# Designed miniproteins, single chains, continued (4): the designs that were tried, part 11

Each design is a single chain, and the fold is of that chain. pLDDT is the mean over its residues in the fold that is shown.

## One batch from the design tools (miniprotein)

Design m12350
Fold by ESMFold2-Fast:
Structure m12350 (fold): chain A 78 residues (1-78)
Amino acid sequence: MLKLKLPSPETLAKLAKALGASEEEAEAVKKHVEGLIELLRSKGVEVEEVDLTEASLEEQLEAVREASEQLEKLGDEL
């Protein structure tokens, strides 16, 4: 079973706002990430949600980079 660590939907919504997104756009990001996590779990992927809302912008961006690399790797396994 594939294990994937992803930033929590709350983390990505906060990051979007920090990068200049509106409240509406940040809420859309949160809903989209929640849907992606649900989809991955439905396909048998173990998803660990990491809450980084209290972390620095740099740490949040690094977590997104790591998650992106993991998602690319999943393409070869699904």
Scores: mean pLDDT 79

Design m12351
Fold by ESMFold2-Fast:
Structure m12351 (fold): chain A 87 residues (1-87)
Amino acid sequence: SAVEQGKKKVEENLPLVLEKLPPLLEEELKLLGIDPSKYSLIEQIELAIELLKKALEELKKEGADQSEIDIGEAQIELLKFLKKELE
């Protein structure tokens, strides 16, 4: 599955993910009006998961197609996997 392939790529490229992920998360949080300097990397990932869950609930409510919902759920699962690898 795309989720399993994504997990394998995260695991195989963990040093590159750890180099690139923090600045990307910081930029996204700043765009949402959140100060990333107040949060650890793990807390920033937890915030991203919660925001993505809320976005998925709105997509479901708006009648988005199943492929869009599946992509969002896959992104949540990849973020959860990354959080677990960093713990």
Scores: mean pLDDT 77

Design m12352
Fold by ESMFold2-Fast:
Structure m12352 (fold): chain A 68 residues (1-68)
Amino acid sequence: SIPEILLELASKAPNGIVAFVLLNTPVDKLFSLDREEVESLLRTLGLPEELIEPVADEILKIIEDAKK
């Protein structure tokens, strides 16, 4: 089952790609991800290069806000 914390984070996602990454990243790794790791993951998932930075920004923002 998907942990409740991941469902809460995904509910803040502005689009399905951000929600997909949040729901499919292990909880123990999610809160330790840096920008380079997030961008690498998005490239592996086949996102167009022009979407990598803005989608990574949204994911990192959600993670950072959840740490506060």
Scores: mean pLDDT 75

Design m12353
Fold by ESMFold2-Fast:
Structure m12353 (fold): chain A 62 residues (1-62)
Amino acid sequence: SNYEKAAELEKQLRDDILSGKVTFEQAEEKLKEIQKLANIPKGVYDRRLREYRAALEGRKKL
């Protein structure tokens, strides 16, 4: 299902963020794809994007 695909993509995105394999811009693009697949509300999307930015800047663990 689209929800299962979105969950797999988000797991990969989180792993890539933790390993430093993606830039913020790449993470944002991937999260937009995940949002579209899973119909994530804007508020949830905005919160996750802030969380991923903080993680990439070393200010937060995922």
Scores: mean pLDDT 83

Design m12354
Fold by ESMFold2-Fast:
Structure m12354 (fold): chain A 90 residues (1-90)
Amino acid sequence: DSALQRAVEEELEEAKRLTEQAREEAEKDGEGTLEKYTRKYEEYKQLLLNSENLSKEEQKKAADEYSRYALYKREAQKLLDEKRKAEEEA
């Protein structure tokens, strides 16, 4: 329980830091950042679809990265949508 709680807290802190970084990158180069995250998302998705060729450790790593890039892709897309809407309303 305590070990799992610490792991969850560390992962959440890391996710927050990385989400902040993703927003900053998307602010500077939204299209390029979205493309980068989409490419990584598809890369890890393909690894998971072919998981029978991966070790248990590699499968876990691929799943973690897939979830992470899914989050980054979503955040970058939201920022681009917000910028587009702001430009249409400005």
Scores: mean pLDDT 76

Design m12355
Fold by ESMFold2-Fast:
Structure m12355 (fold): chain A 93 residues (1-93)
Amino acid sequence: DYERLARILERLAEEVARAKAEGNQFDVDVYVALAIIALTIGSLAAQKAGDEEVSRLLEETRDRVAKAHQAGDYDGVVEALREGAERLREIAK
């Protein structure tokens, strides 16, 4: 159920935003790593299910998260995760 994955991505976005606000770089890096893992597992599961649109969305979201993190753009990480979750809910309807 992609609704569960969408909720996980939203929770991770909230945790990244909180850790950034607290100046806790270690927690930011941990939550970004967990997001990349969740997106990777979700993409592979969608591919096995034949859900090409979902698989592509999750791969694109993962790439956006990774690039934003490398640039130190943590607002971009939060935005990518929230947009990914919203799009996942729209497709899963």
Scores: mean pLDDT 88

Design m12356
Fold by ESMFold2-Fast:
Structure m12356 (fold): chain A 74 residues (1-74)
Amino acid sequence: MSPEEKLAAFGRRVEEVGKRLGIDPLVIAKALNEVLGHGVPKEEVIKELEEKGYDKSKMEQALNELLPLYQEAL
C-alpha cells in the first residue's frame, strides 16, 4: 500500500471514529498529531480539548483506538 493510500485509509478511520463518538474528525487528527508529531503528553492534549467542551472519556477512547494506527500510517 502506498503512503498516500495509507493516509487515505487512516483518514477514513478517523472519520468513522469521529462519527461514532460525535467528535469532529479534524479535532481528533490534530490531537493525534500533538501526541505523536509534537510529543505533547496525551493527558495534556485531552485536558486542552476538555476545556474546549469535548467529552474527556470519548477523547480518551478515540486516542486509544487511533494512536497505534496513526504511528503506522506515518
Scores: mean pLDDT 79

Design m12357
Fold by ESMFold2-Fast:
Structure m12357 (fold): chain A 62 residues (1-62)
Amino acid sequence: MDKEWEETIKKLLKEYGFSEQAANNLIESFRRFGVRPKEEELREFLEKVRRSAAIGRETARA
């Protein structure tokens, strides 16, 4: 129902390197679960995930 929110989240996910399919899947998950995070909250979460992934790769491959 919040088309503007969905567009904002989709754009944010694409900025973080998610494909259109991955972004759509995450938005559908949010809709299905009734979760509607704010752009700032999602950005912080994505930053934590990205940082954890980078650290994990350095630990596993370095």
Scores: mean pLDDT 71

Design m12358
Fold by ESMFold2-Fast:
Structure m12358 (fold): chain A 87 residues (1-87)
Amino acid sequence: LSEEMLQDADISMARILRGVLKASPSGTQEEIDLADQLIAAIQAGDRVGALQHKIALYQQVAATGSPDEQALSQQMVAELQRQLAAL
């Protein structure tokens, strides 16, 4: 995929996630704030910042979510940390 298509996919996913967090009774203001920071980093083209904010958001979900959400979030953190190390 092109860089532009990957950025568009990332911003769309981040916006969907923010909407889900805002609409969810289990969503926290801290998670919404992290999603806002992620959206801003993606829009700025800050790849390092975007990955760091994604990691922080999934770490927050891993701490407060259901067991299934915790397991998925831990897997996502590991994958994002690998991507960050490769930059």
Scores: mean pLDDT 73

Design m12359
Fold by ESMFold2-Fast:
Structure m12359 (fold): chain A 68 residues (1-68)
Amino acid sequence: MLSEEEKLNRETLAEFRKVVEMREAGASDEEIKAAALEVIERMRKKAPERSLSDAEAEAFIDWELARA
């Protein structure tokens, strides 16, 4: 089962689906990645001890975009 932190991360990833909608509206991949990275960076500043590295953050963005 998902932990409370994993649940919070899932909710954060659900917000990234709004970024995926930007792709459907014709935004570039760079614009989409920049917007998603800002969300991840806000999360990292809120909980730095469990935060992702830049590489891991970009991997999460690419993973979510690939699933959409």
Scores: mean pLDDT 64

Design m12360
Fold by ESMFold2-Fast:
Structure m12360 (fold): chain A 74 residues (1-74)
Amino acid sequence: SVVEELREEADKEIEKVLKDYKAGKITPQEAVTRLQEIAARVYRRAVEAGLPLSERMRLLKYVQEKMEKFLKEM
């Protein structure tokens, strides 16, 4: 499904940011910027894909919770 695809893509992008940050390739500020860009892109793609509001809200919550966990570990 589109939701599963967007979730998987978000997971991979967030994991890449964490990996790059842990490896010292990016600064904390750059990591935050990339996370914000990922969140904005996921939301835009969910709207473009015509996902109902309930599915979009669930996806946003998933992505936000994963990002919040990341930020706490920084």
Scores: mean pLDDT 83

Design m12361
Fold by ESMFold2-Fast:
Formats: C-alpha cells, sequence, structure tokens
Structure m12361 (fold): chain A 69 residues (1-69)
C-alpha cells in the first residue's frame, strides 16, 4: 500500500493523530475516497497512486510540523 510505504517508520501517538485529523481531515478524506473507489473497481490506477503519493507527502509535512510544535 503506497500510503503505508510513505508512512513506514512513522510512529504517531494519539494526540498527534487527533491533531492531524483536525488540521488535515480533508486531505485524509480525499485519500480514503480514492482507496474506496479503487476497492469498488478492484484496482488502483497509476494516476490514483500518484495522487495518493502527493497527498501522503502533504500529510508527512503536516506530521513534521505537528511534531515540531
Amino acid sequence: ELVQQKFSGVVLDGAEVRELLRRHGDTIEQMREIIEEAKKTGSLTEAQKKKLEALADELLAAIAEIRAA
């Protein structure tokens, strides 16, 4: 799973997860929608993979900001 690969080794506590959902819930929801669509069609396209990768990069940057705060 592409998202899991990008988040490999990233350990978040409950407070960090809650802040991420609160500040970047829209980004997370977009990722969830793409994954659900792929499940319904039975495949994940290369375009969907690239979109998920871009969204995952946004979340990784957000996690870094939350940890720095």
Scores: mean pLDDT 72

Design m12362
Fold by ESMFold2-Fast:
Formats: sequence, structure tokens, C-alpha cells
Structure m12362 (fold): chain A 87 residues (1-87)
Amino acid sequence: DARLKAAKEAAEEAQKWTKEMALKLGLSEEEAEKTAKKAYEEALKKQNDALETSLKDADLPVQVARIKLISGQTAMEVLTEGVGKYK
């Protein structure tokens, strides 16, 4: 399923990016890993909620584009909260 594949890939990219950015911003390896895991979990949850609500009647290309955007925005939000908590 292209939609499920896009959701998984977007969440994995969000996790990878969040860990790399957290480490660059001075978080410990443990805190960076926790922040990245939270970004992955929250991205998957938000994607699923959007697909069941606001995106349920959208065509596949729109669903895929919105999934990628949701994951990117979630990664930024979780990173910002994580950095604030551990600084």
C-alpha cells in the first residue's frame, strides 16, 4: 500500500532527522534517542488521525503529500520541546 509505505518512510525520516539535529544541538545520545522516538510515535499518530478524519476523502497523491508534511512538522515540534527540556 503506497499510502502506508509513505507514512512509514516519512515517520522514519522524521526520527532520523530529529536524532541528528538533537545531537548537533548538544543533547546527550540518550536524550537524542528519546526525542527521536517521540517524534516517530507522534508522527505516526498524527498521520493516522489525519487519514481517518481530514484526509479520508482525499485522493492518494494529496494523502501522501500531507503525510510527509505532518511528519516534518511533528519532527520540528518534538525537537523544539526536547531541546527546551534538556537545555
Scores: mean pLDDT 78

Design m12363
Fold by ESMFold2-Fast:
Structure m12363 (fold): chain A 94 residues (1-94)
Amino acid sequence: MKEITAEEVEKMLEEISKKLGVKVVFGLAAELSEDEYLVEGGGLAADGTATYLGSLEIRKLSEREYLIKKFEIYTPEGELLLHLENVKLILPEP
């Protein structure tokens, strides 16, 4: 299984935010099970035009390890900006 760090994910989100001219933000949308979560993101410009759409399905494996089942970010036109599937996310130590 491919592994990715929190810092690498943060860098990917920073690059996408720079490309879109808006900060990419995700908030918890639903708890799918005890250790599984759906997180959704989206942005609007000042004129009400959508800037991005995104979703993250993630499962907790340990205090520092999560399985990214699916993470996607798209423009409203359907341009894929980020796609990760079945990748282990490693969080930094507290």
Scores: mean pLDDT 76

Design m12364
Fold by ESMFold2-Fast:
Parts: structure tokens; sequence; C-alpha cells
Structure m12364 (fold): chain A 105 residues (1-105)
């Protein structure tokens, strides 16, 4: 599971056992965002392959709380969120999210 690999990479990089409560909260926020974006990307790719474009748009509208007019806008919004997150991720997690961005193009 790519989500498990992302979680393991982040936990290993930040050595969660040695973190302060504040640092642990920041790492947990990064883990939640990374796994959420990965899950959304996988769902969008599957729905697009099934030609369920409206369902893909509705999923992103529900998660991001805003309206989209096309699948292209959905993909662009997801890629933008991933790019903003990449600098906070360890190399192993970055690779997984970068592969997701390439699959969304």
Amino acid sequence: DDADKVREAIAKEYQEEDLSPEELAEVNEIEVEATTLLGLGNSIIILEKQKKYDEAIELMERVLGKKFNSLEEVKEALIKRIKELLPKLPPEAQKILEEMMERLK
C-alpha cells in the first residue's frame, strides 16, 4: 500500500519517538495531508479510467470544499496541492507523490 509506505517514510525520517508534542502534531499533519492527496489521486485515476468524470469532480469538490467545472481543473488543483507538500516530505514519500502527479497528467 503506497499510503503505508508514505506513512513509514515520514515516521522514519522524523523519528516520531523523539519528537516534542508540537513537532509530533506537525508531522501528523504532514502524514494526513500526504496520505489524503495520495488517496484522492488514486481515486481520480480510477474514476477517469472508468469514464466516471462527474464522480471524480464531485469527490474533489467534497474534499476541498469548492466547485470545479472540469476534470482538468480537478487534476490541476490536486497537482498544485502535491507540489506545495513535496518540500515537507522525505525522499521516499516525495517519489511516491511525484509518481502520482505524473499519473494525473
Scores: mean pLDDT 82

Design m12365
Fold by ESMFold2-Fast:
Structure m12365 (fold): chain A 65 residues (1-65)
Amino acid sequence: SELEKYIEKIKTASPEEQRELANEMAQLSSSHPDGRKLLEAAVTMLQGISEGLSPEEIAKKLEEL
C-alpha cells in the first residue's frame, strides 16, 4: 500500500526527511482513496518528531494505523 511505502522510507530518514515525507502524505490525502489514513500518518509523524521519538518508534506507530 502507499502507507507501507512511506513507512519503509521513514526507517532510514533524517528528521528533515521525515518532515518532507509527512508533508507529501498530507498533500496526497486530499486525492487518494486512503486519504484519511495518510493524513493520520502525517499527523502522527509530525507529533513523533516533535516528541523526539526515533524513526523506529514512529514507524511502529504508523504500523498500528
Scores: mean pLDDT 80

Design m12366
Fold by ESMFold2-Fast:
Structure m12366 (fold): chain A 72 residues (1-72)
Amino acid sequence: SLDDLLSKLDIEKLKTLSAEEIAEYIRIPGVGREERIKIARDILENVNSGKELLSIPGVTLDDVKRLLKKLE
C-alpha cells in the first residue's frame, strides 16, 4: 500500500535539508522556483508535524523518492 511505501522512506533525512535544497529536487511543470520553495516548506512542516508528505498539492511520491535517493 501507499502507507507501506511511506513508512519505508527515510523521512528523517528530509529534516537535514533546507526548503531551497528540497525545491531543486521537485520538478513540477509550469511551477516557478518561489512556488516550489513554498511546496518544500510545506513538506518540511508536514514532516515535522508527522503528516503525510503526499498531502501537499503538486508533490508526487516519485518526487519524494528522488529526493531521498539524493540523500543516500
Scores: mean pLDDT 63

Design m12367
Fold by ESMFold2-Fast:
Structure m12367 (fold): chain A 60 residues (1-60)
Amino acid sequence: SPEEVAEAARKAGGDTDASAKRILEVGGGPESAQRAAELAVKRGDYETALSAANAMGALG
């Protein structure tokens, strides 16, 4: 889910490779990472949004 993907990106702590790996572990991919970034922006969580957006680039 977008929430699980956002949580995975948040736990990576700004490490793009770790964020991409954690997103894949929760069954996510580039599209899920994009939705997670959009959800994080809506919540005002810009660190998670950047992590998810960077992971989207690494995954796609």
Scores: mean pLDDT 77

Design m12368
Fold by ESMFold2-Fast:
Structure m12368 (fold): chain A 89 residues (1-89)
Amino acid sequence: TTVEVDLDYRREGSTDIVEVTVKKSDGQPVYASVVLTTKSGERLFGPTVVVGGGTKKIVIKAESVEKARVYVGTLDEPFELAKELKVED
């Protein structure tokens, strides 16, 4: 797959910031979705973006994030886990 996914985490005060950068080197579109899991076990769903021949960035702000997962798929391929980040206290 010609898709590149970067996942960055930072904390500002009480706010956890998850930044996802999705780059697709060809013009074939790919769908990217972000799912956060909080320390309480809640799942937060970020926006799904379409990337074809470029770069898109997703920024999600939440509290008490335990894990962030990025899934990538196409119309012909199911969503697959592309990147995972665990927040360490």
Scores: mean pLDDT 80

Design m12369
Fold by ESMFold2-Fast:
Structure m12369 (fold): chain A 85 residues (1-85)
Amino acid sequence: EELKKQIEELQQRLDELLNKLAEMREAGKVTSDQAKKILGLLQRASEHLKKAQEYYENGDFKKAEEHIKKAQEDLEKAEKLLEEA
């Protein structure tokens, strides 16, 4: 239950950050290099969340938690770069 909730919350955060990046790109508030770096972090977070969901469904809660942590780290880095742009 807790891990499932964490995955759902991080998926929502990922979607919010992707939307914010798109808005900032349209407004000319991020450079192409900044956008590429942020998008790379968000894509990595997405992959980690997919792996977390797979491990959760397979009952491997330890591996699910490891991928949740990796997704959190990539989302935090992306959010910081968006705030600094």
Scores: mean pLDDT 87

Design m12370
Fold by ESMFold2-Fast:
Formats: C-alpha cells, sequence, structure tokens
Structure m12370 (fold): chain A 73 residues (1-73)
C-alpha cells in the first residue's frame, strides 16, 4: 500500500528507539481499526513534513509527540 511505502521512507528519519515504538504501534493497529486510522494519519503528517524539507530533528520531535498521542489511545 502507499502507507507502507511512506512508512518505510519515514523510518529513515527516525531514531532507532522511535522505529521500535512505531513497529509496536503498527502491530497493535493491525487488530484495532481506530488505532490504525490514527496511525495512518500520523504517517501522512510526518510525510508532509519530510516533503516540505523539514530537518531530521524537527521530524523526530513531531514523531515523538504523535507517538505519545497514539499511546494514549
Amino acid sequence: SMVEKKLEELKKYLSEEQQKELDEIKKEAETDPELREKFEYMVELIMDLIEQGASKELIQEAAKKLLEELKKS
């Protein structure tokens, strides 16, 4: 899917710790449709930042905040 391709590209900008958190949430999202929709939305937001030429540091900070929001769900 396009989301899977975006996720692979997005991971290149993330820290190793963030990649592990993302993989955990992705696995949970396979059985939780509400979490999956929020996860796909997060991927689109981070990809928009990458496409706008945002720094790796800014992308990692945005991912941190979005991952924290997903964990609350």
Scores: mean pLDDT 80

Design m12371
Fold by ESMFold2-Fast:
Structure m12371 (fold): chain A 56 residues (1-56)
Amino acid sequence: VSKEVLQEILDLMREFAKRGETEAAKELSKIYRDALAGKITDEQARERIEEIRKRV
C-alpha cells in the first residue's frame, strides 16, 4: 500500500473521530492495519473507504 493511501486513511480517521463517527473511525483503523501489513491493495483500501463514506 502506498504512503498516500495510508495518509488518506489517517486524515479520514481523524475527521470521523472529530464528528463522533466512532464506528467508522474504528473500521478505518482496521483498514490502516491491514494496509500496513500488506494484506490489502491500494484499490481494496479505497473501495473499503468509499463504503464507509456512503454510510456516514
Scores: mean pLDDT 81

Design m12372
Fold by ESMFold2-Fast:
Structure m12372 (fold): chain A 87 residues (1-87)
Amino acid sequence: IDDKEVNLSFSRMLSSITRQSVLVEDPEKAEKVIKQSIKLAEKMSKTNPESLPILRDSLIKAKNSPKLSEEQKKVIDKAIEEIEKIE
């Protein structure tokens, strides 16, 4: 129970960091961070199935930011599609 809560908190924290990186970094750097976050969330999903949904929801929230360029939105869209295929 406690290790499950710790994993959930860590997943949410990583998702928040990933979201903030997408908003301030260039599209190439954002894509790299997103790919690493997806791989980490996929590994964590073996212990905590909520890891991938949490990351997906964070990316959807990031996409709704009016500060994003079209290139940044495309990177997020591809990431969401990749997560949905793994789920």
Scores: mean pLDDT 70

Design m12373
Fold by ESMFold2-Fast:
Structure m12373 (fold): chain A 77 residues (1-77)
Amino acid sequence: SKRVQELYDEVLRAPDSGAAVDIIMREIHRLIEEGDLDLVRQVLDEVVPLLVKEGKITPDQADAIRNGARLMIRERE
């Protein structure tokens, strides 16, 4: 997805891992509000693992992102 690629590129330009997490969580929140759960899953499955591999975020930050997304989705049910 072009939107997923644009998110990845934006996060790679973040000054630190905290800023990277903020960018990711903001986009996840927007996608959930838009009802685009397929793109949320794509971000969690493609972007988050790549950012851990690249050292841009920590594994603990990745777990926090996944847990945050899961809680946001459940609040919609």
Scores: mean pLDDT 85

Design m12374
Fold by ESMFold2-Fast:
Structure m12374 (fold): chain A 96 residues (1-96)
Amino acid sequence: SIASLTKPLTEEEKKIEDVETKMLIEISRLLAGALPGEGIRVSMEIGKMMGKGVSYEELREFVREEARRLGLPEEVLERLLRIIEEAEKKIEEIKK
């Protein structure tokens, strides 16, 4: 973001970006395996939403709606939601 270019990130902000990057990598890999044609698109949209600073609840709702629309297996949806929940918990721990 432009803000990141004008002020150095704190150690806390760097840790949060690392957690978010790892989450996006895991989501991308899972979706690429489950939806070879659409998985990249969904992963890119999730990345865009995170860049806009949407809430984790909005992110979860988006994932549920895309899973329903694209016919994702329930197992894959549950794994996506777990990845998101684990990232949120790690970020909450960093902010303590």
Scores: mean pLDDT 80

Design m12375
Fold by ESMFold2-Fast:
Structure m12375 (fold): chain A 94 residues (1-94)
Amino acid sequence: SEADIVAQAKAMALTALEWMISEETDPERKAFLEELKAEFEARAKTVTTMDQFLALLDELAARLEEEGYLDAATFVRGLRDSLAAIAARRRAAA
């Protein structure tokens, strides 16, 4: 279901953020990533549709890019684009 796909994608994004936090040794950057993860997790609880989740991933990627986490932003955009393609194919098949 769409809800199951969104739940899996939420888990993937959270796992990526958790890994980044575990690898970060700079206290200020670690605090930023912990705050970003908490904000993402809180907002992710309010989204139930693919379109809402795609918008949340766009915001996450933009914030990561703004703060210089370019590889992480690229990863999140890749996840977003893959999910958008899945959603488009499912709509076309319905």
Scores: mean pLDDT 83

Design m12376
Fold by ESMFold2-Fast:
Structure m12376 (fold): chain A 90 residues (1-90)
Amino acid sequence: AAEELLERLVELLAELAKLLPEVEDQVTEELLRQRAEDLAEQAERAIEEGKLEEWLEETKRTLAEVATPEQLELALRALELAIEAAKARL
């Protein structure tokens, strides 16, 4: 279900946050849930507009500019979970 996918997304975003040396110790669960929800909503809009591939390519390009290989791997998994959650909600 979409709720389960969002919970898994929150967990992945928490793991990603641990790899960000510039992130303060106080990344709250509420902030992570909000970011997970925002990401799923972006995926839903991209699917509905028929622009999922374009959104994915642009997001991956942006992430590659700022992320280490480990951060990029987790971020890509987060994008996949956001898409699965979006599809489950549509």
Scores: mean pLDDT 76

Design m12377
Fold by ESMFold2-Fast:
Structure m12377 (fold): chain A 71 residues (1-71)
Amino acid sequence: VSKEQLEEIAKEIVKLKPETSLETAKKIVEAAVKMAKEGKSVEEIAGYLSSLTGLSREDALRIAEKIVALL
């Protein structure tokens, strides 16, 4: 996964939850990518994203699907 791909996903999180800094969002996306590489489901990754950022279940699932698609 490229640095640019991680940054674009992090920017999507910031757009949906502006209270999250870009630096924090990047770290969250990096952790989610690691979960995906470990074989965690889209549902588990979405739960992680939602718990850390306050994203809705639907937005978290959409972002988790994008992360899994990068592998």
Scores: mean pLDDT 83

Design m12378
Fold by ESMFold2-Fast:
Structure m12378 (fold): chain A 65 residues (1-65)
Amino acid sequence: KFEEIVKILEEVLPHLSPETQARVRRLLELVKKGNLPAAVSIAQLLKREGYEDEAERIEKLIKEA
């Protein structure tokens, strides 16, 4: 569900680089419009920055949609 993804991202966004924050915000707008593949890209960005647990939480939400 979109709101659950937003909550996860609000927890980690302040810890990401400004460039990654901008990318995540753009992808989040696509997720809001129903583009679930954009959420996969967000999860991959989180994994690259070391937030694997949060990425797995997002991946589970996508699989249950």
Scores: mean pLDDT 79

Design m12379
Fold by ESMFold2-Fast:
Structure m12379 (fold): chain A 73 residues (1-73)
Amino acid sequence: TASEVKALAAKYGLTLSDALAARLARATRNNRDAIEAALQYLADKGPDASATFLQGVFGIPRALAEELIALTR
């Protein structure tokens, strides 16, 4: 759920809006492992994270990937 995605993001230092959390859940088809791996990747890379990598590996649309990366700045 969006609330679970928000809780996972907070664990990795990211504050997601309800809309952004819902978009991430849908993009990953509510796959918790994929969501956690994407959030871990963002935590590890910070602003140097690749939108292309997030799109190619997790199916996260470029616009959403860029918004998520911006939260690490």
Scores: mean pLDDT 81

Design m12380
Fold by ESMFold2-Fast:
Structure m12380 (fold): chain A 82 residues (1-82)
Amino acid sequence: MRGGVLGLGGMALDAARYVLEETSKIDPESAKLAEEGIRLVEEGIEKTRKSGVEGSYEGLKLVNEGMDLVSEAVEKAEKLTK
């Protein structure tokens, strides 16, 4: 639990926040997808911090779901900007 999982979660959160900032300049709907993704990543990180093996599994699942929404936001914004 030192560095690895929490470090990756922090990087995912930073990337998701960057996507929110950029998509909010392009399309409000893409920004909402990124915002939902950030919320799920933050929840996943918190569950990973506070729980044992079971909470770590749920935390990672939430981080993955959040990152999928962030990817969707990027794809939607890309289609609008070409």
Scores: mean pLDDT 74

Design m12381
Fold by ESMFold2-Fast:
Structure m12381 (fold): chain A 95 residues (1-95)
Amino acid sequence: SMAARARALYEAFARGATPELARELAALLVERLMRYLPEELRPEVEAAAAVAAEHTLAALEALRAGDLEAARAHDAAGRAAIAPMVALARENLAA
């Protein structure tokens, strides 16, 4: 849910990035995308979500350090990592 994601992002910003928050963010992405994708794609979705979650946390750490350029680069990389799975999910929703 958006509330669960917002809570995890707030926790990461307030207390710092942890492997547990990375796993929570990745799991939330998988849960959302698997609503629209076949189970056969789960390993690919999980791999993409893990990469996206790591970049999301790296972007938050860059923001904490005041490095806006690094934060934007990590945000872009995270979006790029999950983009193929998001595109497939949107195609399935539209069909």
Scores: mean pLDDT 85

Design m12382
Fold by ESMFold2-Fast:
Structure m12382 (fold): chain A 81 residues (1-81)
Amino acid sequence: KIREQLEKLEEALKAGDEEKAEEQAYKIIDLALEAMPKLSPELKQKVAEEVQKLMEAIKNRDYEKALEQAKKITELLEEAE
């Protein structure tokens, strides 16, 4: 499911739709927060750090950085199975 949100984020950024990109980025954050209680302590910390960086990138309107952080969050959650 998180991979689908990442794909939608990439599509929104290609279209120049900043509002849609922001919507998809927050959905990725929500999915990460929902997964947090089931993760190991090490993965919880890494996911929390990347979520913080993603939120900061959105606030700075750095959508290239936001996409980078969203990819890292997706990879970390996929590693958790």
Scores: mean pLDDT 82

Design m12383
Fold by ESMFold2-Fast:
Structure m12383 (fold): chain A 66 residues (1-66)
Amino acid sequence: SKEELLKKVQEKLDEIRRLAEELAGTSPVAAAMAERDAKFLEEQIEKAKSLPDEVAEKYLKEILDG
């Protein structure tokens, strides 16, 4: 379902943000790249929320598989 896939993508986003915070003290460049990835993923989640369920499910699966 769209809700199930949104939850999985949100969990991935939370993991990336956690990693970015952990890296901030040791590798500012790696932390900045992780933050960029997190921002991009957040924008993709918001886009998916606006799409019909069938289209959103396909879109979210592509995000999780990529």
Scores: mean pLDDT 81

Design m12384
Fold by ESMFold2-Fast:
Structure m12384 (fold): chain A 76 residues (1-76)
Amino acid sequence: MLEKLLEEFYKTPNVTELDAAGLLVNLFAASSLEEAREMIEKVKKENPDLSIREATLKVLVERNVITEEQYEKLMK
């Protein structure tokens, strides 16, 4: 399940904040789309050079949904 959702998200060429927020809710990293957007926005504010995709993956690491090893593999 997790791997399939991450692969689908990674395959999305122009990932939007809504797509990213939906992934976080589906993976139980956030309880609502609003909370998910706030989490992504916070990471981007602290790391302005990260893309929405990169910021979303970093939220997943911080929430213990994926490991740092999985994050590194997806970012390659």
Scores: mean pLDDT 75

Design m12385
Fold by ESMFold2-Fast:
Structure m12385 (fold): chain A 108 residues (1-108)
Amino acid sequence: DEKKKKEIEELLEKAKSYADAHALAATSAALLEDDPEKGKELVKKAAEGAIEAAKDNKEAVELIKKIQEELLKEKTVEEMAKKADELAEEYSKKEEELLEKAKKLEEE
């Protein structure tokens, strides 16, 4: 069934976009905890690297830019780190939900 195969491929591509978003958020949280004074600069560099790595996936690039914007709007490094942890958990959950849906379609 070509339609089912396309649905699985679309779910996996979207799951990959959320995986890239999760990776940036988790990396940002770790960087902010490890070096609070350099945290803002390190988050910008991490986002730039993530955008370059994901450049062929427009949805991933948009999610990465959104994460960077949300983190950089926070007034303190502590608030930025907390926001990064929240975003990492959110995108990890979204990735898992899409991967589970793809698996169920493959089993049917």
Scores: mean pLDDT 82

